Designed miniproteins, single chains, continued (4). Designs and how they scored, part 14

Each design is a single chain, and the fold is of that chain. pLDDT is the mean over its residues in the fold that is shown.

## One batch from the design tools (miniprotein)

Design m12483
Fold by ESMFold2-Fast:
Structure m12483 (fold): chain A 81 residues (1-81)
Amino acid sequence: SLEEALERVWTELREWFKKNLPQLIKEAEKIVNDKNASKETLLAKRFLLEWALAVAEEFGYDPETIEKLRELIEKIDEKMK
């Protein structure tokens, strides 16, 4: 049924996000600390972090992870000023 298909897609998205979020954070930390990171790279990572923050909040992730994502976004914003 459509309901079963949607539940599967949602479960797969949640599991994918949980598995890949640590790597996304690690990559974002590298970009934040890279003095040679282009503005385009910073904007692309900011977009992914904003998406990740929204997903983490919807899935009810731990406050430490949510705060980490917020801090990375703020650091990227500072580098683009």
Scores: mean pLDDT 82

Design m12484
Fold by ESMFold2-Fast:
Structure m12484 (fold): chain A 75 residues (1-75)
Amino acid sequence: MLSDRDQRLLHDLTRHGIMTIQIQNHIQQTGRTPSADTIQQIIDQSDTISDQYVEAMNNNDIDTMNDIGDYITSM
């Protein structure tokens, strides 16, 4: 089981990584900086995925961790 500190750190790092990839992908696809509404959607999605990944790590759910990792790397 991860400590509360390690869980928060992992969540923050995962969230930041996903947000960065999603913002870069939006710029690549549209040629424009994301709108405030698009940024909010990216934040909400990144929070959800990060929550799921931290929960999978706490449960030693290797299959779910691998699935989420594959999803992130396919972005």
Scores: mean pLDDT 81

Design m12485
Fold by ESMFold2-Fast:
Structure m12485 (fold): chain A 78 residues (1-78)
Amino acid sequence: SAEAERQQELYDKYREELEELERAVERGEVSEEDALRGLERLRGEIEKAYEAGLLTEEQYAELTRLLEELERRIESRL
């Protein structure tokens, strides 16, 4: 459906932003503080999108899992 296509597009966009942030962290291109700020921004945007019905429950759960995984990875480098 057109709704599912729009949800998939937004999900793919957030997935790509998370992957780019992870890549930047792995390459040392961003500080830990900047990386954590980026994650906080993305978490807020994802939560708002879910509350607005722009993401499915499954998409929201997966994005939240990826956010938590990346946050732990950044923190474990301390």
Scores: mean pLDDT 86

Design m12486
Fold by ESMFold2-Fast:
Structure m12486 (fold): chain A 62 residues (1-62)
Amino acid sequence: SLERIKELEERVKQLPPDSDEYITALLELARLYQELGDDERFEKVTEELIKAYRARLAREKA
């Protein structure tokens, strides 16, 4: 729902960028945007997911 999307958008602003909670919230947002057919927001969220995974890998390697 649109209400759930707004809740998740606000939630991701408050979460650490590479946390499990952040990644989980972005995955749920991606699913919801895909369901709505919002290709632009879906692509933006998938870019953020890739960045989050790369940041996590860099942190674990350091």
Scores: mean pLDDT 81

Design m12488
Fold by ESMFold2-Fast:
Structure m12488 (fold): chain A 107 residues (1-107)
Amino acid sequence: DPSKLEAQRVAEAAEEEFEKYLEEVRELLRKGGLSDEEIERELKELRATTVNLTVEFYEKGLTPEEARERLTKALDVRKEQGVLNELEVQLYKIVIEATVEALEKLK
C-alpha cells in the first residue's frame, strides 16, 4: 500500500529531526527537576507529538511555513492563557522546529 509507505517515510523524517534535539530536551527536563524515568516518558511523548503533527500537516498538504505559523499561534494562545511554564514553552518550541524541519526535508 503506497499510502502506508508514505506515512512511514513521513514518520521517519519526524523521528530523525526530533533525534537532533534529544540531548537538549534531556538537559531541559533534567534542569526542570525530572527523574531519569520521567525524562524517558516525556521524551517518548514529545517524539510521538512531533510524529503525529508532522503526519497530520503532511496529509493536509501544509507547507513548512504554514505549519510554523499554525503551531506558533497555538503556542502564543497557550502562553497568553498562562497554562504553560517556561520549560513547557521551550519544549513546545523544539517540537515546532523538529516538525517544520521534517516537512522541509519532505519537500
Scores: mean pLDDT 87

Design m12489
Fold by ESMFold2-Fast:
Formats: C-alpha cells, structure tokens, sequence
Structure m12489 (fold): chain A 113 residues (1-113)
C-alpha cells in the first residue's frame, strides 16, 4: 500500500538523518536514496524532494559537488511542481557551483534564493 511505502520511506529518512548528524555521509546517502525511491513510488513528492535535498547536502559534505548539484536540482523540480519555493536549496546550489569554479551559474542561483 502507499501508506506502507510512506512509512518505510520515513523510517529510512530518519536513519539517513541520524547518519548525517553522525557525519556518516556515505551511509546517509544510501538511506536517503532508498527513502526517495519509496516516496516516489508512494507519490509523496514532498517526501521525495526532502530526501533529494538531504542527498545534495550529503554529497556536498563529501565534496562531490556535481552529484550535489544533480540532487538539489531534482529537489527544486519537485518543489516547484508543488508550487513551493526553496531559497535554501537555491543557496546551496549556488555554493556547489562556486566550489566547481562555475561563478556565473553560482550567481544565477544565488539571485533565485
């Protein structure tokens, strides 16, 4: 059922948050990836967007900036489809582009934040 998928997704999301707080970023990524899959299967787009945002943060902490950008963009796409803004995601997207030396793209996303 969709309810079971959402419950399982949320439990994995919480495990991901615990791993992230403990700076176990590779472990956090595995939990957030599975949580996002379950939320998407349950059609919980907000849950999936939150998991993608945390995936972006975890990849950023591992200095994997291209992967961080990919997941921040996925989070923004889902949030915008729901009519929601995410200034913090745009700010973090700008920071990731800046880390890659892509200052023009960084400026564009900072201005959207």
Amino acid sequence: SKEKLEEEGYELFLKGLKAYKEKKYEEAIKYFEKAAELFLEAENLLGAARAYYLLGLAYYKLEKYEEAIEYFKKAIELLESLGLSSPSTYENLGKAYEKLGKYEEAKEYYEKA
Scores: mean pLDDT 92

Design m12490
Fold by ESMFold2-Fast:
Structure m12490 (fold): chain A 65 residues (1-65)
Amino acid sequence: SAERLRELTRRAVELFEKDPEAIPDELLEELARLFGVSPEEVRDVILSAKDADELTRGLLRLLLS
């Protein structure tokens, strides 16, 4: 659902700003399921992002692929 996607994305951004490496696997799995990609691809986007804007762009690219 749109509400679930918004909630998970918001939580991912919050956790990214604190410690991107500490983002729980359950959150990665949920985002991966919604985007139709692997959890590893979501983690790679998170770990390669330099800031919240780059993270948001990376996640949007996964959603649109």
Scores: mean pLDDT 80

Design m12491
Fold by ESMFold2-Fast:
Structure m12491 (fold): chain A 60 residues (1-60)
Amino acid sequence: MSEKEKLIEEVIKITEEIAELLNMEEEQKKELIESAREVAEEDPERTLERAKLVLEKIKE
């Protein structure tokens, strides 16, 4: 797996955790993950940074 693919997978993992914390329905969760993958493919590093910030705020 390339460096870019590893970053994208990390974004997906964080997005999945966010969806779980927000008690999203399975279909909404799948749609959110698909959207996150698309955005991460364009800019994986920035998308990962933003996903981490969102997760931190939800955990507060």
Scores: mean pLDDT 81

Design m12492
Fold by ESMFold2-Fast:
Structure m12492 (fold): chain A 85 residues (1-85)
Amino acid sequence: KELEALILEMIGKTLLNQGKYDEAIKYFEEALKIEESARIYTNLGLAYYKKGDYEKAIEYFEKALSLDPTNQRAKKLLEEAKKKL
């Protein structure tokens, strides 16, 4: 179960790095159905941010910080997304 979520997250990250944001989002959403993690929420938020959906990006970065308040990446990305609104 955890291994399946990790594999889906890795595929999502690869797609995100390739600029395939909608496909990356689908893989991250499937990973979240299996295992909820701050890392997956942060990557999902980044995918929405890159797509220009700043409200959705903020929502996911806030979810990441609710699971891990020490996640500096999510905190920085949240501040950047808020500047776009």
Scores: mean pLDDT 86

Design m12493
Fold by ESMFold2-Fast:
Formats: structure tokens, C-alpha cells, sequence
Structure m12493 (fold): chain A 92 residues (1-92)
């Protein structure tokens, strides 16, 4: 596997794990998971050789941030935001 693909895969899995934990501490658990899954799908799409790859990366981050805002527990929220930052770094 190429280094970038492995980095994106690892960051995406960390994001989904953080979202699962955050969903347990949210009044909107399904919405947290749905937004995180959408962010993961967009992040994977951003690894494809597409002209709009940079726009897709930004969209993935926006979806992850929306999911974090639905988490009531500050530790879980910060964990998801940190995973989103790592995903952003992997996508560049």
C-alpha cells in the first residue's frame, strides 16, 4: 500500500472510533455516526485522482466538525476533533 493511502486509512479509522465513543455521549448518536461516516467516505474519495480533491478534503473536515458539535462530553468532543485534524494532515 502507498504511504498516503495507509495514513488516510489509519486517520479515518481513528475518526470512526472517536465518533463511536462520542455518539455514546451525545443526544444525537445516530447523527454523530452518520456525519462521521460521511466524512470518512469523502476522505476516501479525496485520495482518488480527481480535479476537485482539495474541495473533498475540506468537506470531510467540515462533516467531522459538525459531528463533534453534537457531542456533549468535552473529552469525547476533543478526541473527535483531534482525529479530524489528523485526517486533514493525512489528506494533504
Amino acid sequence: MEEREEEVKKATLELLEAADEGAKKSSHPQKVVSLAVAAAIVAVAATLPLEDREEEAERALELAKEAAELIEDEEAKERLLEAARRLAEALK
Scores: mean pLDDT 76

Design m12494
Fold by ESMFold2-Fast:
Structure m12494 (fold): chain A 72 residues (1-72)
Amino acid sequence: SKEKLRQELLKTIGEILRLIGEILDLEREKKEALEKGDKEKAEELEKKIEELEKKLEELKKKMKELEEEIKK
C-alpha cells in the first residue's frame, strides 16, 4: 500500500539525517586532527567517513525509489 511506502520513506529519511549528522561530526574531528598535525588519526577518520558516505548513497537511492513508487 502507499501508506506502507510513505512510512518506509519517513524511516529512510530519518536514517539519512542521522547518518549526515555522523558524517559531519567525523569531518569536524578530521579537521581538528589535521590542524593538530595528527595525520594517522585524520586518515582513520577519512576511512570512516568514506564508509558512511557509501551507506548514505545507498539510502538516498532507496529514498528515490520509494518516492517514485509513491507517485504511481
Scores: mean pLDDT 87

Design m12495
Fold by ESMFold2-Fast:
Structure m12495 (fold): chain A 68 residues (1-68)
Amino acid sequence: MAEREEKKKKAEELYKKATEQARKIIEDALRKGKESTPVEGAYLRAQAGVKAADLILKAKKEAEALLA
């Protein structure tokens, strides 16, 4: 039981770190977008969204693998 709980905590931490990293990527793109043209800002936000989603998806798969 203790080992499963530790793996679950590691999985949650991994997912939390990925979510935090994704947030920073989006926040950085929003900040740069404010200094850019509206078109470039929209493009940066779209790319950041894709990268953030990919990071979260990879973290989720790794977390599930840790629990399996």
Scores: mean pLDDT 78

Design m12496
Fold by ESMFold2-Fast:
Order: C-alpha cells, then structure tokens, then sequence
Structure m12496 (fold): chain A 50 residues (1-50)
C-alpha cells in the first residue's frame, strides 16, 4: 500500500497516529515531503493509538 493510498483510507481515522515508510515514522497531519518521502512510497506499518 502506498502512502497516498494509506492517507486516503486512514487519514481521517482518529485511532491512527501515523505511518512508517522505509523506517521513518510520519505523524498524521504532517506533510510527507517534510520527511523526504514520496506519496508513492510503500507503507510498512500503520501506527495506532494504544
């Protein structure tokens, strides 16, 4: 699943804190470009609230 697909599917889920892309945690509500990742990058993990 790409970061773009993850944002479209989970971007409004209040239980999602963010996504891990190539070992980098991208918090929800921050632009991915701030972390040097593209929207086409593969999401390796979805981080949920505990």
Amino acid sequence: MTLKEALEKYGKDPNVLGFVVDGTFIPMGTPPSSFGVSLDSEVTKIVYKK
Scores: mean pLDDT 77

Design m12497
Fold by ESMFold2-Fast:
Structure m12497 (fold): chain A 86 residues (1-86)
Amino acid sequence: MMEELRKEGEELLEELRKLGFSEEDLKAIKEGMEEVLKTASPEIAREFLEQLRLIIESLKKTGDHGIGTSMMLMAIGIALSEARKE
């Protein structure tokens, strides 16, 4: 399961690159995503990746990726918080 989730995360990062995200922003998002996938349960990781997909689809429709990095980092922060909840 985790291998499939990691591949899905890599596919989402490639979609962000195609949308014109900077390499610096992509590195920050990748590091945060890898931490989520390392620490979260498969259920939380799946929910997190689905949230990222929704953000990406929204950015594709609006063309406004100026807030995209902030939205991605917020989703990462939420997922990490959920992964650490008891």
Scores: mean pLDDT 78

Design m12498
Fold by ESMFold2-Fast:
Structure m12498 (fold): chain A 65 residues (1-65)
Amino acid sequence: MEEEVEELIKKAREALKNGDPKTALEYAQKAIELNPDHPEAKRVAAEAARKLGLEDTAKGIEESL
């Protein structure tokens, strides 16, 4: 499970690097579904949400850290 979460986070970061914040948010959200208390997954999800202009979503994720 933790290995799967780390793989999803890696894919999310790679998507952000490639300019695809929507795909990054999808991978980060899957990681959060597997481990809701994973700070790194939440940080990546918040960053992806901000790049998409979803400030309220990003803030909600950050407040859950």
Scores: mean pLDDT 79

Design m12499
Fold by ESMFold2-Fast:
Structure m12499 (fold): chain A 73 residues (1-73)
Amino acid sequence: SSLEEARRLLAELRDEVLAEARALPRPPSREEVVALLMEFARRYLERLPLTPENLTLLAQALAELAAELRALQ
């Protein structure tokens, strides 16, 4: 289903973003966190149709990823 595809993509992109953040020699800055969140959203939106369901999943995933990135600070 399209929701399964969206969830799989969100998990894949989350792992990529967290790996990028953890590869930094210091905790990510606020500017770097914003850039990582924007890139996460861009990669997701380029690969899936802009349905309300996909946008809702993105909003929830962004909130969760933001919390995880803040925990690295």
Scores: mean pLDDT 86

Design m12501
Fold by ESMFold2-Fast:
Structure m12501 (fold): chain A 92 residues (1-92)
Amino acid sequence: KPFEEARATDEEDYERARAAEVPTDINKLASLSTAAGIYMAAGQYRAAAALFEKLVEAHPDDAFAWRMLARAYEQLGDTEKAEEYRKKAEEL
């Protein structure tokens, strides 16, 4: 079933995203930001969230990354984390 194939791809993308290093320079930051945006557009919210978590770890003052992280968790149904990260973005 395409559903099972899509789930396998999502798991692989999520594990790859979790294994990604915290970006230490502008080029790595831009690459992770682009990849996270692509995962959001593709509906792969777990992989997107993992990459945005790396981005906010590198740049805790990036309000955009915090908003996107909140949006990803909202799409995953984790409303508590979504609200927490949204408040972080608003405080910046």
Scores: mean pLDDT 75

Design m12502
Fold by ESMFold2-Fast:
Structure m12502 (fold): chain A 83 residues (1-83)
Amino acid sequence: RAEELKREALRALEEGDLEKAEEVIGELFRLALEGDEEAAEVLVEVWPRLAYELALREFSEEFAREAAELARRVLSEQVAAMR
């Protein structure tokens, strides 16, 4: 499942479909927090890119900073949960 979500997230990001990317990454985020190591690894790759793309196309740099900080917090929690 995580591999399919990774493919969907990467495709959505590549095509600029940020709404779909957000939805798919949200699901990966939830799985990672529950201890899915594959989902956690995918999030490390795709979440910061989503935050950056959102800031450049739809929001401000301040929003990008907030989103990146949120992603860092999630990464920290998923790593703690996997340990």
Scores: mean pLDDT 72

Design m12503
Fold by ESMFold2-Fast:
Structure m12503 (fold): chain A 107 residues (1-107)
Amino acid sequence: HMKPNTKPLTEEQRELVRRILDAARAAGVGAAFTNSKGELDYAAADSPELLERAVELAKKAPPNTIVLVADTVEQAGRALDAMRRVQAEHPLPKDLLIEVHAAPPPP
């Protein structure tokens, strides 16, 4: 149960979000961010399948939410660790939400 955050991010906060999503992508997960209007703002993944899943889930997420999609829980954990390293230098806005989805194995 997440509280909707309809407050727009600043340009600096949006740049930070992009850096964090890029760190998640580098760790092997799909990442997407939905802005305060409920519109897709940024997405990053090394796989077109992960990108599509991240975008689809982000569209269903509350405003100002980062969505992560991973094939495994371990991969998701590595992505969160990479994001935390970026956040150590540039803390995320307190109101920003993060959702993690472990995708089932590909068919």
Scores: mean pLDDT 75

Design m12504
Fold by ESMFold2-Fast:
Structure m12504 (fold): chain A 55 residues (1-55)
Amino acid sequence: SAAEEEKKKKELEKKIEETLKENPVSDPSLESERDEIIELSLENMKKLLEEKKKK
C-alpha cells in the first residue's frame, strides 16, 4: 500500500542520514558534497522502492 511504502522510504532516509552523521566530514567545504551524496542516495533508494512495486 502507498502509506506503507512512504513509511519505508522515510525510515530508509532516516537511517541513511544517521549513518552519514556518524561519519561526519571534518572539512567544512566537504559538507556541501556530503549533502549532495545524501540526496543522491535517498533518490536512488526511492527509485528502488518504486521498481519493487512493479515486481
Scores: mean pLDDT 68

Design m12505
Fold by ESMFold2-Fast:
Structure m12505 (fold): chain A 62 residues (1-62)
Amino acid sequence: MDEIDKILSKLSGEERKLILEIVEKNLDKSNKEIIKMLREKGITNLSDKELTLLINEIRKLL
């Protein structure tokens, strides 16, 4: 939880919404493919490890 809260604090509300929408639409895809899509949409301030942790938490909620 502490690690996820730290990751979320680096993101704007708009970026958080974008990440959630892309993950929800692409649940059948690997984390690497989702990360590539997020990078193409301008999410560049998080590491691959941070994005992987966030994607995994979103997958648990869906």
Scores: mean pLDDT 84

Design m12507
Fold by ESMFold2-Fast:
Structure m12507 (fold): chain A 80 residues (1-80)
Amino acid sequence: KVTIKITFSNGSSAVLEFEDGQLTKIESNSDEVNNIIKTVLSIPIIKQALETLAKTLKSSGQTEVSLTEDEFSSFINSYL
């Protein structure tokens, strides 16, 4: 199981959980952040990119990664 945690500039956070390289769970402590994450993940190429990142992390022996809002935005924008 791989977890990607995103910390937003306003102090809110989102947690994305992956099993076998597939997104299985989304958790957020903010409705605004939850809506942003759901909107981003509704784009198939972005979801696939995040699942690929999760597979790469698992192959590297990592179970968790923490991203800032800027790092997450840069990742997403690289696929748009």
Scores: mean pLDDT 82

Design m12508
Fold by ESMFold2-Fast:
Structure m12508 (fold): chain A 61 residues (1-61)
Amino acid sequence: IKQFVIMINSENDALKERIRVFDKDGNGFISGGEIITAGDIDGNGDIDFPEFIQMMASMST
């Protein structure tokens, strides 16, 4: 049983808003489980931290 936690830092307010919709706790950290629940990119349940951050950055446009 492994838990992955992502701490996301952003100076872009739009990106912060996107982060908050995935961060159900509102603590500024996103776990792997929250990523899988919110929007698994390819539906396989395997999401790398950098890939997730890039996905959110793309959606913030």
Scores: mean pLDDT 51

Design m12509
Fold by ESMFold2-Fast:
Structure m12509 (fold): chain A 86 residues (1-86)
Amino acid sequence: SATLEEAEEEAERMLKEKAPKSELQLLIDKLFELGVKFRENAKDEELDEFYKEVEEELKKLIEEGKLKEAVELLIKKLEEELKKIE
């Protein structure tokens, strides 16, 4: 399975291919910032558990072309996990 970082990079590539600018680009930047912060503060086991929890929903949204919603979901979930670490 892909790591959380690889999944984030793949989602970013898909978003850039279909909608390369504006609000989606800002969401991608925010996702990247939060993802880096989470990876710096979380253990690999916590990263794997987080991805498994959101993987099915995220993949479904991406397959349906709801890329903005997929990015927003990841941002919200990352913010929730970061609060638990603090």
Scores: mean pLDDT 72

Design m12510
Fold by ESMFold2-Fast:
Structure m12510 (fold): chain A 90 residues (1-90)
Amino acid sequence: SREAAEKAIELLKGLRGAIAEAVRLALEAYLEGKYEEANRFFELATGVKIEPSDTGTEILNKIIEGLKKKKGAEAKAAAEALEKALKETA
């Protein structure tokens, strides 16, 4: 949902690193309807592609799974932020 994406952006702003910044910029672009820009940032962070037909929840779940496949504390922190946003806005 829009609320989940907005909460995710808020939580990602509290994280440092290129992965968290790329996911935040991608979600901001997605909320503006800029799917091509969102996909560029999601690809940079995770390699995941989103579709214009994907719901906000589907997009967040795709990105979480992409982040979980990456190694490192930054990817884990970004995935946890997105999961927390989904739980707090359910």
Scores: mean pLDDT 80

Design m12511
Fold by ESMFold2-Fast:
Structure m12511 (fold): chain A 95 residues (1-95)
Amino acid sequence: GMSKNPLTGKAADYAIEAAKLALKNAETKEALHLAIAAALQAIGAQFESGIGGDGRTAKEAGELAIEAAKLAGNEEGIKLGEKARELGEKAEAEA
């Protein structure tokens, strides 16, 4: 059967939640632009997780969400982005 890696889906979910927190707390144009970029990458990671993606897009989405959350000053967003990065990296290593 197709091996759906559950880490890829979970990584994408964490990246989406981190991007949402960055968007909610973005107070500058720079923070808003980065939060939008993180959200778009996270949506891409979620789509790829449904078709058997290798976790790389989720890792990159997590990295962008961390930077967006840092600019927005949201510590929970940073933590969730780090989880997305870690799980995406593990999924990529297993591929």
Scores: mean pLDDT 78

Design m12512
Fold by ESMFold2-Fast:
Structure m12512 (fold): chain A 60 residues (1-60)
Amino acid sequence: MTTLTVKFSNAEAAQKFAEILKKLNPDVEVDVDGDTVTIKSDLPPEKLIGLVLQALGEML
């Protein structure tokens, strides 16, 4: 299990990121607490980081 935490400048960005991430991989557990998103997955760290970068790209 891999756990990754991403902090955003505001809660709106955190929510949008979480929604995009769930759309890209529904099997990923995503928890949003204000401006912070905690991601838990059985994916290897390299795969999860790639997914996070893809989701961040979708926000741009």
Scores: mean pLDDT 81

Design m12513
Fold by ESMFold2-Fast:
Structure m12513 (fold): chain A 58 residues (1-58)
Amino acid sequence: MEEKRERARKLGREIAKELNTDPSLAENAVELALIVQGRSEEEARDLAKKYLESVKKK
């Protein structure tokens, strides 16, 4: 669990940097998909990116 939480933070920060968006929002999206929903790291990253893009650009 601790490792997954740190991984979610890392992925959230990377996505936020890439998309120039709020790191807290990105971290929460990744954490919900990865930890709460039990999705894979790749799925969590894809879902978080699509969510953030839909909110900001789409």
Scores: mean pLDDT 73

Design m12514
Fold by ESMFold2-Fast:
Structure m12514 (fold): chain A 57 residues (1-57)
Amino acid sequence: NAEEEAKRWEKRADELEARGDVPGALQAYGNAAIAYHKAGDWEKADELVERAARLEA
């Protein structure tokens, strides 16, 4: 459940990033990271947080 939600947000974030919608991508990556953390996948959550940080740079 939470893992499926996380994957959906990650896919949405990738689409927004490809479109150049940086604010939208950052919000979606944040939501995906929260969902992965709830699913117990902390490694994936941390990976997405770092990806979002690079996108802000």
Scores: mean pLDDT 82

Design m12515
Fold by ESMFold2-Fast:
Structure m12515 (fold): chain A 79 residues (1-79)
Amino acid sequence: MKLSEKDLEAEVLISLGRAYVALGNIALEKLKDKELAIESYEKAIRLLEEAARVAESEELKEEARRLIEEAREKLEELK
């Protein structure tokens, strides 16, 4: 099985998006820094929206969409 170049790009973007979601969670739990958390979740959403656009695999698109929903829910809790 060979992933397309676009699917590989999407996987990298999803990984970066996941990292920013994790950073946002740490900012809330450990640092008590709402501003850093908001910035981190917003960056995650941007990366994941790009992943959903470039992905050719439906599975990768759905993974990105699920992570976007998670990050958006966290942002709404902070407003």
Scores: mean pLDDT 84

Design m12516
Fold by ESMFold2-Fast:
Structure m12516 (fold): chain A 64 residues (1-64)
Amino acid sequence: ERARLERSAKQLEEFAKINEEEAKKYEERGKKTGSKKDYERAERFRAAARSSRDMAELLRKRLA
């Protein structure tokens, strides 16, 4: 059980990191182009990253 929760937490942490990186890319594009769509995509990736991080924290808290 502990090993499974640890793996799940690590995967969620990794997923959050990937979504943060994608958010930064779209925000950079939005700054260069003024594209509202790129800013909206960046915000959606940030929301996904936040959700994944929150879930990873809950799993970590359960492991402690």
Scores: mean pLDDT 82

Design m12517
Fold by ESMFold2-Fast:
Structure m12517 (fold): chain A 87 residues (1-87)
Amino acid sequence: ELDKIIEETEKLAQEAVKLYREAADLSGDPELRKKAEEFEKNYKDMLEKARQSSGEEAGKLYKEALDNAKKFLDEAQATLERIRAEQ
């Protein structure tokens, strides 16, 4: 279901952005905040491109957006855990 994929992608992406911002606040590292901002722009651009596509191409783009959101969340969680362990 398309709506469910979009909703899940947005939920995971927003959680990842939040964790990177928390990591940036704890570490004082401006690169982590920049990474969150760049990712937020990129996943929104991917979803928009997917909406403008059709057929198999649209399906691939939606799956790519979801997979990227999952990967970014995993990276955000690992980054925050690392920073917490160093403090």
Scores: mean pLDDT 82

Design m12518
Fold by ESMFold2-Fast:
Structure m12518 (fold): chain A 63 residues (1-63)
Amino acid sequence: SELERLKKQLEHARFIGDILARIGEAYDEALRLWKEGKRDEAVKLMREANEQALKEIKEYEKS
């Protein structure tokens, strides 16, 4: 039904939105570290956040 289709679309949008929000938070923290001169830590944080997000998206797509 149309309602079932919309519910699945909303669940998918919420899932992706949650991931993007966490990426944004990690990037904000990384920017603060960069400004403090902790550049290696900032790059590592962004790299780890991106890797984690990609894993979660791939797992969600397989389910």
Scores: mean pLDDT 84

Design m12519
Fold by ESMFold2-Fast:
Structure m12519 (fold): chain A 65 residues (1-65)
Amino acid sequence: TTVLVAGEIEMMGLALEEGTSLRVEREGDRITYRVEGASPESLERIREIARLIEEHTGLEVEVVE
């Protein structure tokens, strides 16, 4: 969906800007975003984007540090 694509682009942009490691793993209806080295502000935004993706797509979304 458009929300998924836009959200992931925003997450990648935040990760690149902050020098954060972001890995995306997808298995069926589950998406896991693995984040390393994020600031508290970037992590909060990533979690918010993940929540919006979950709400709009019905996929199970998890953010792991």
Scores: mean pLDDT 75

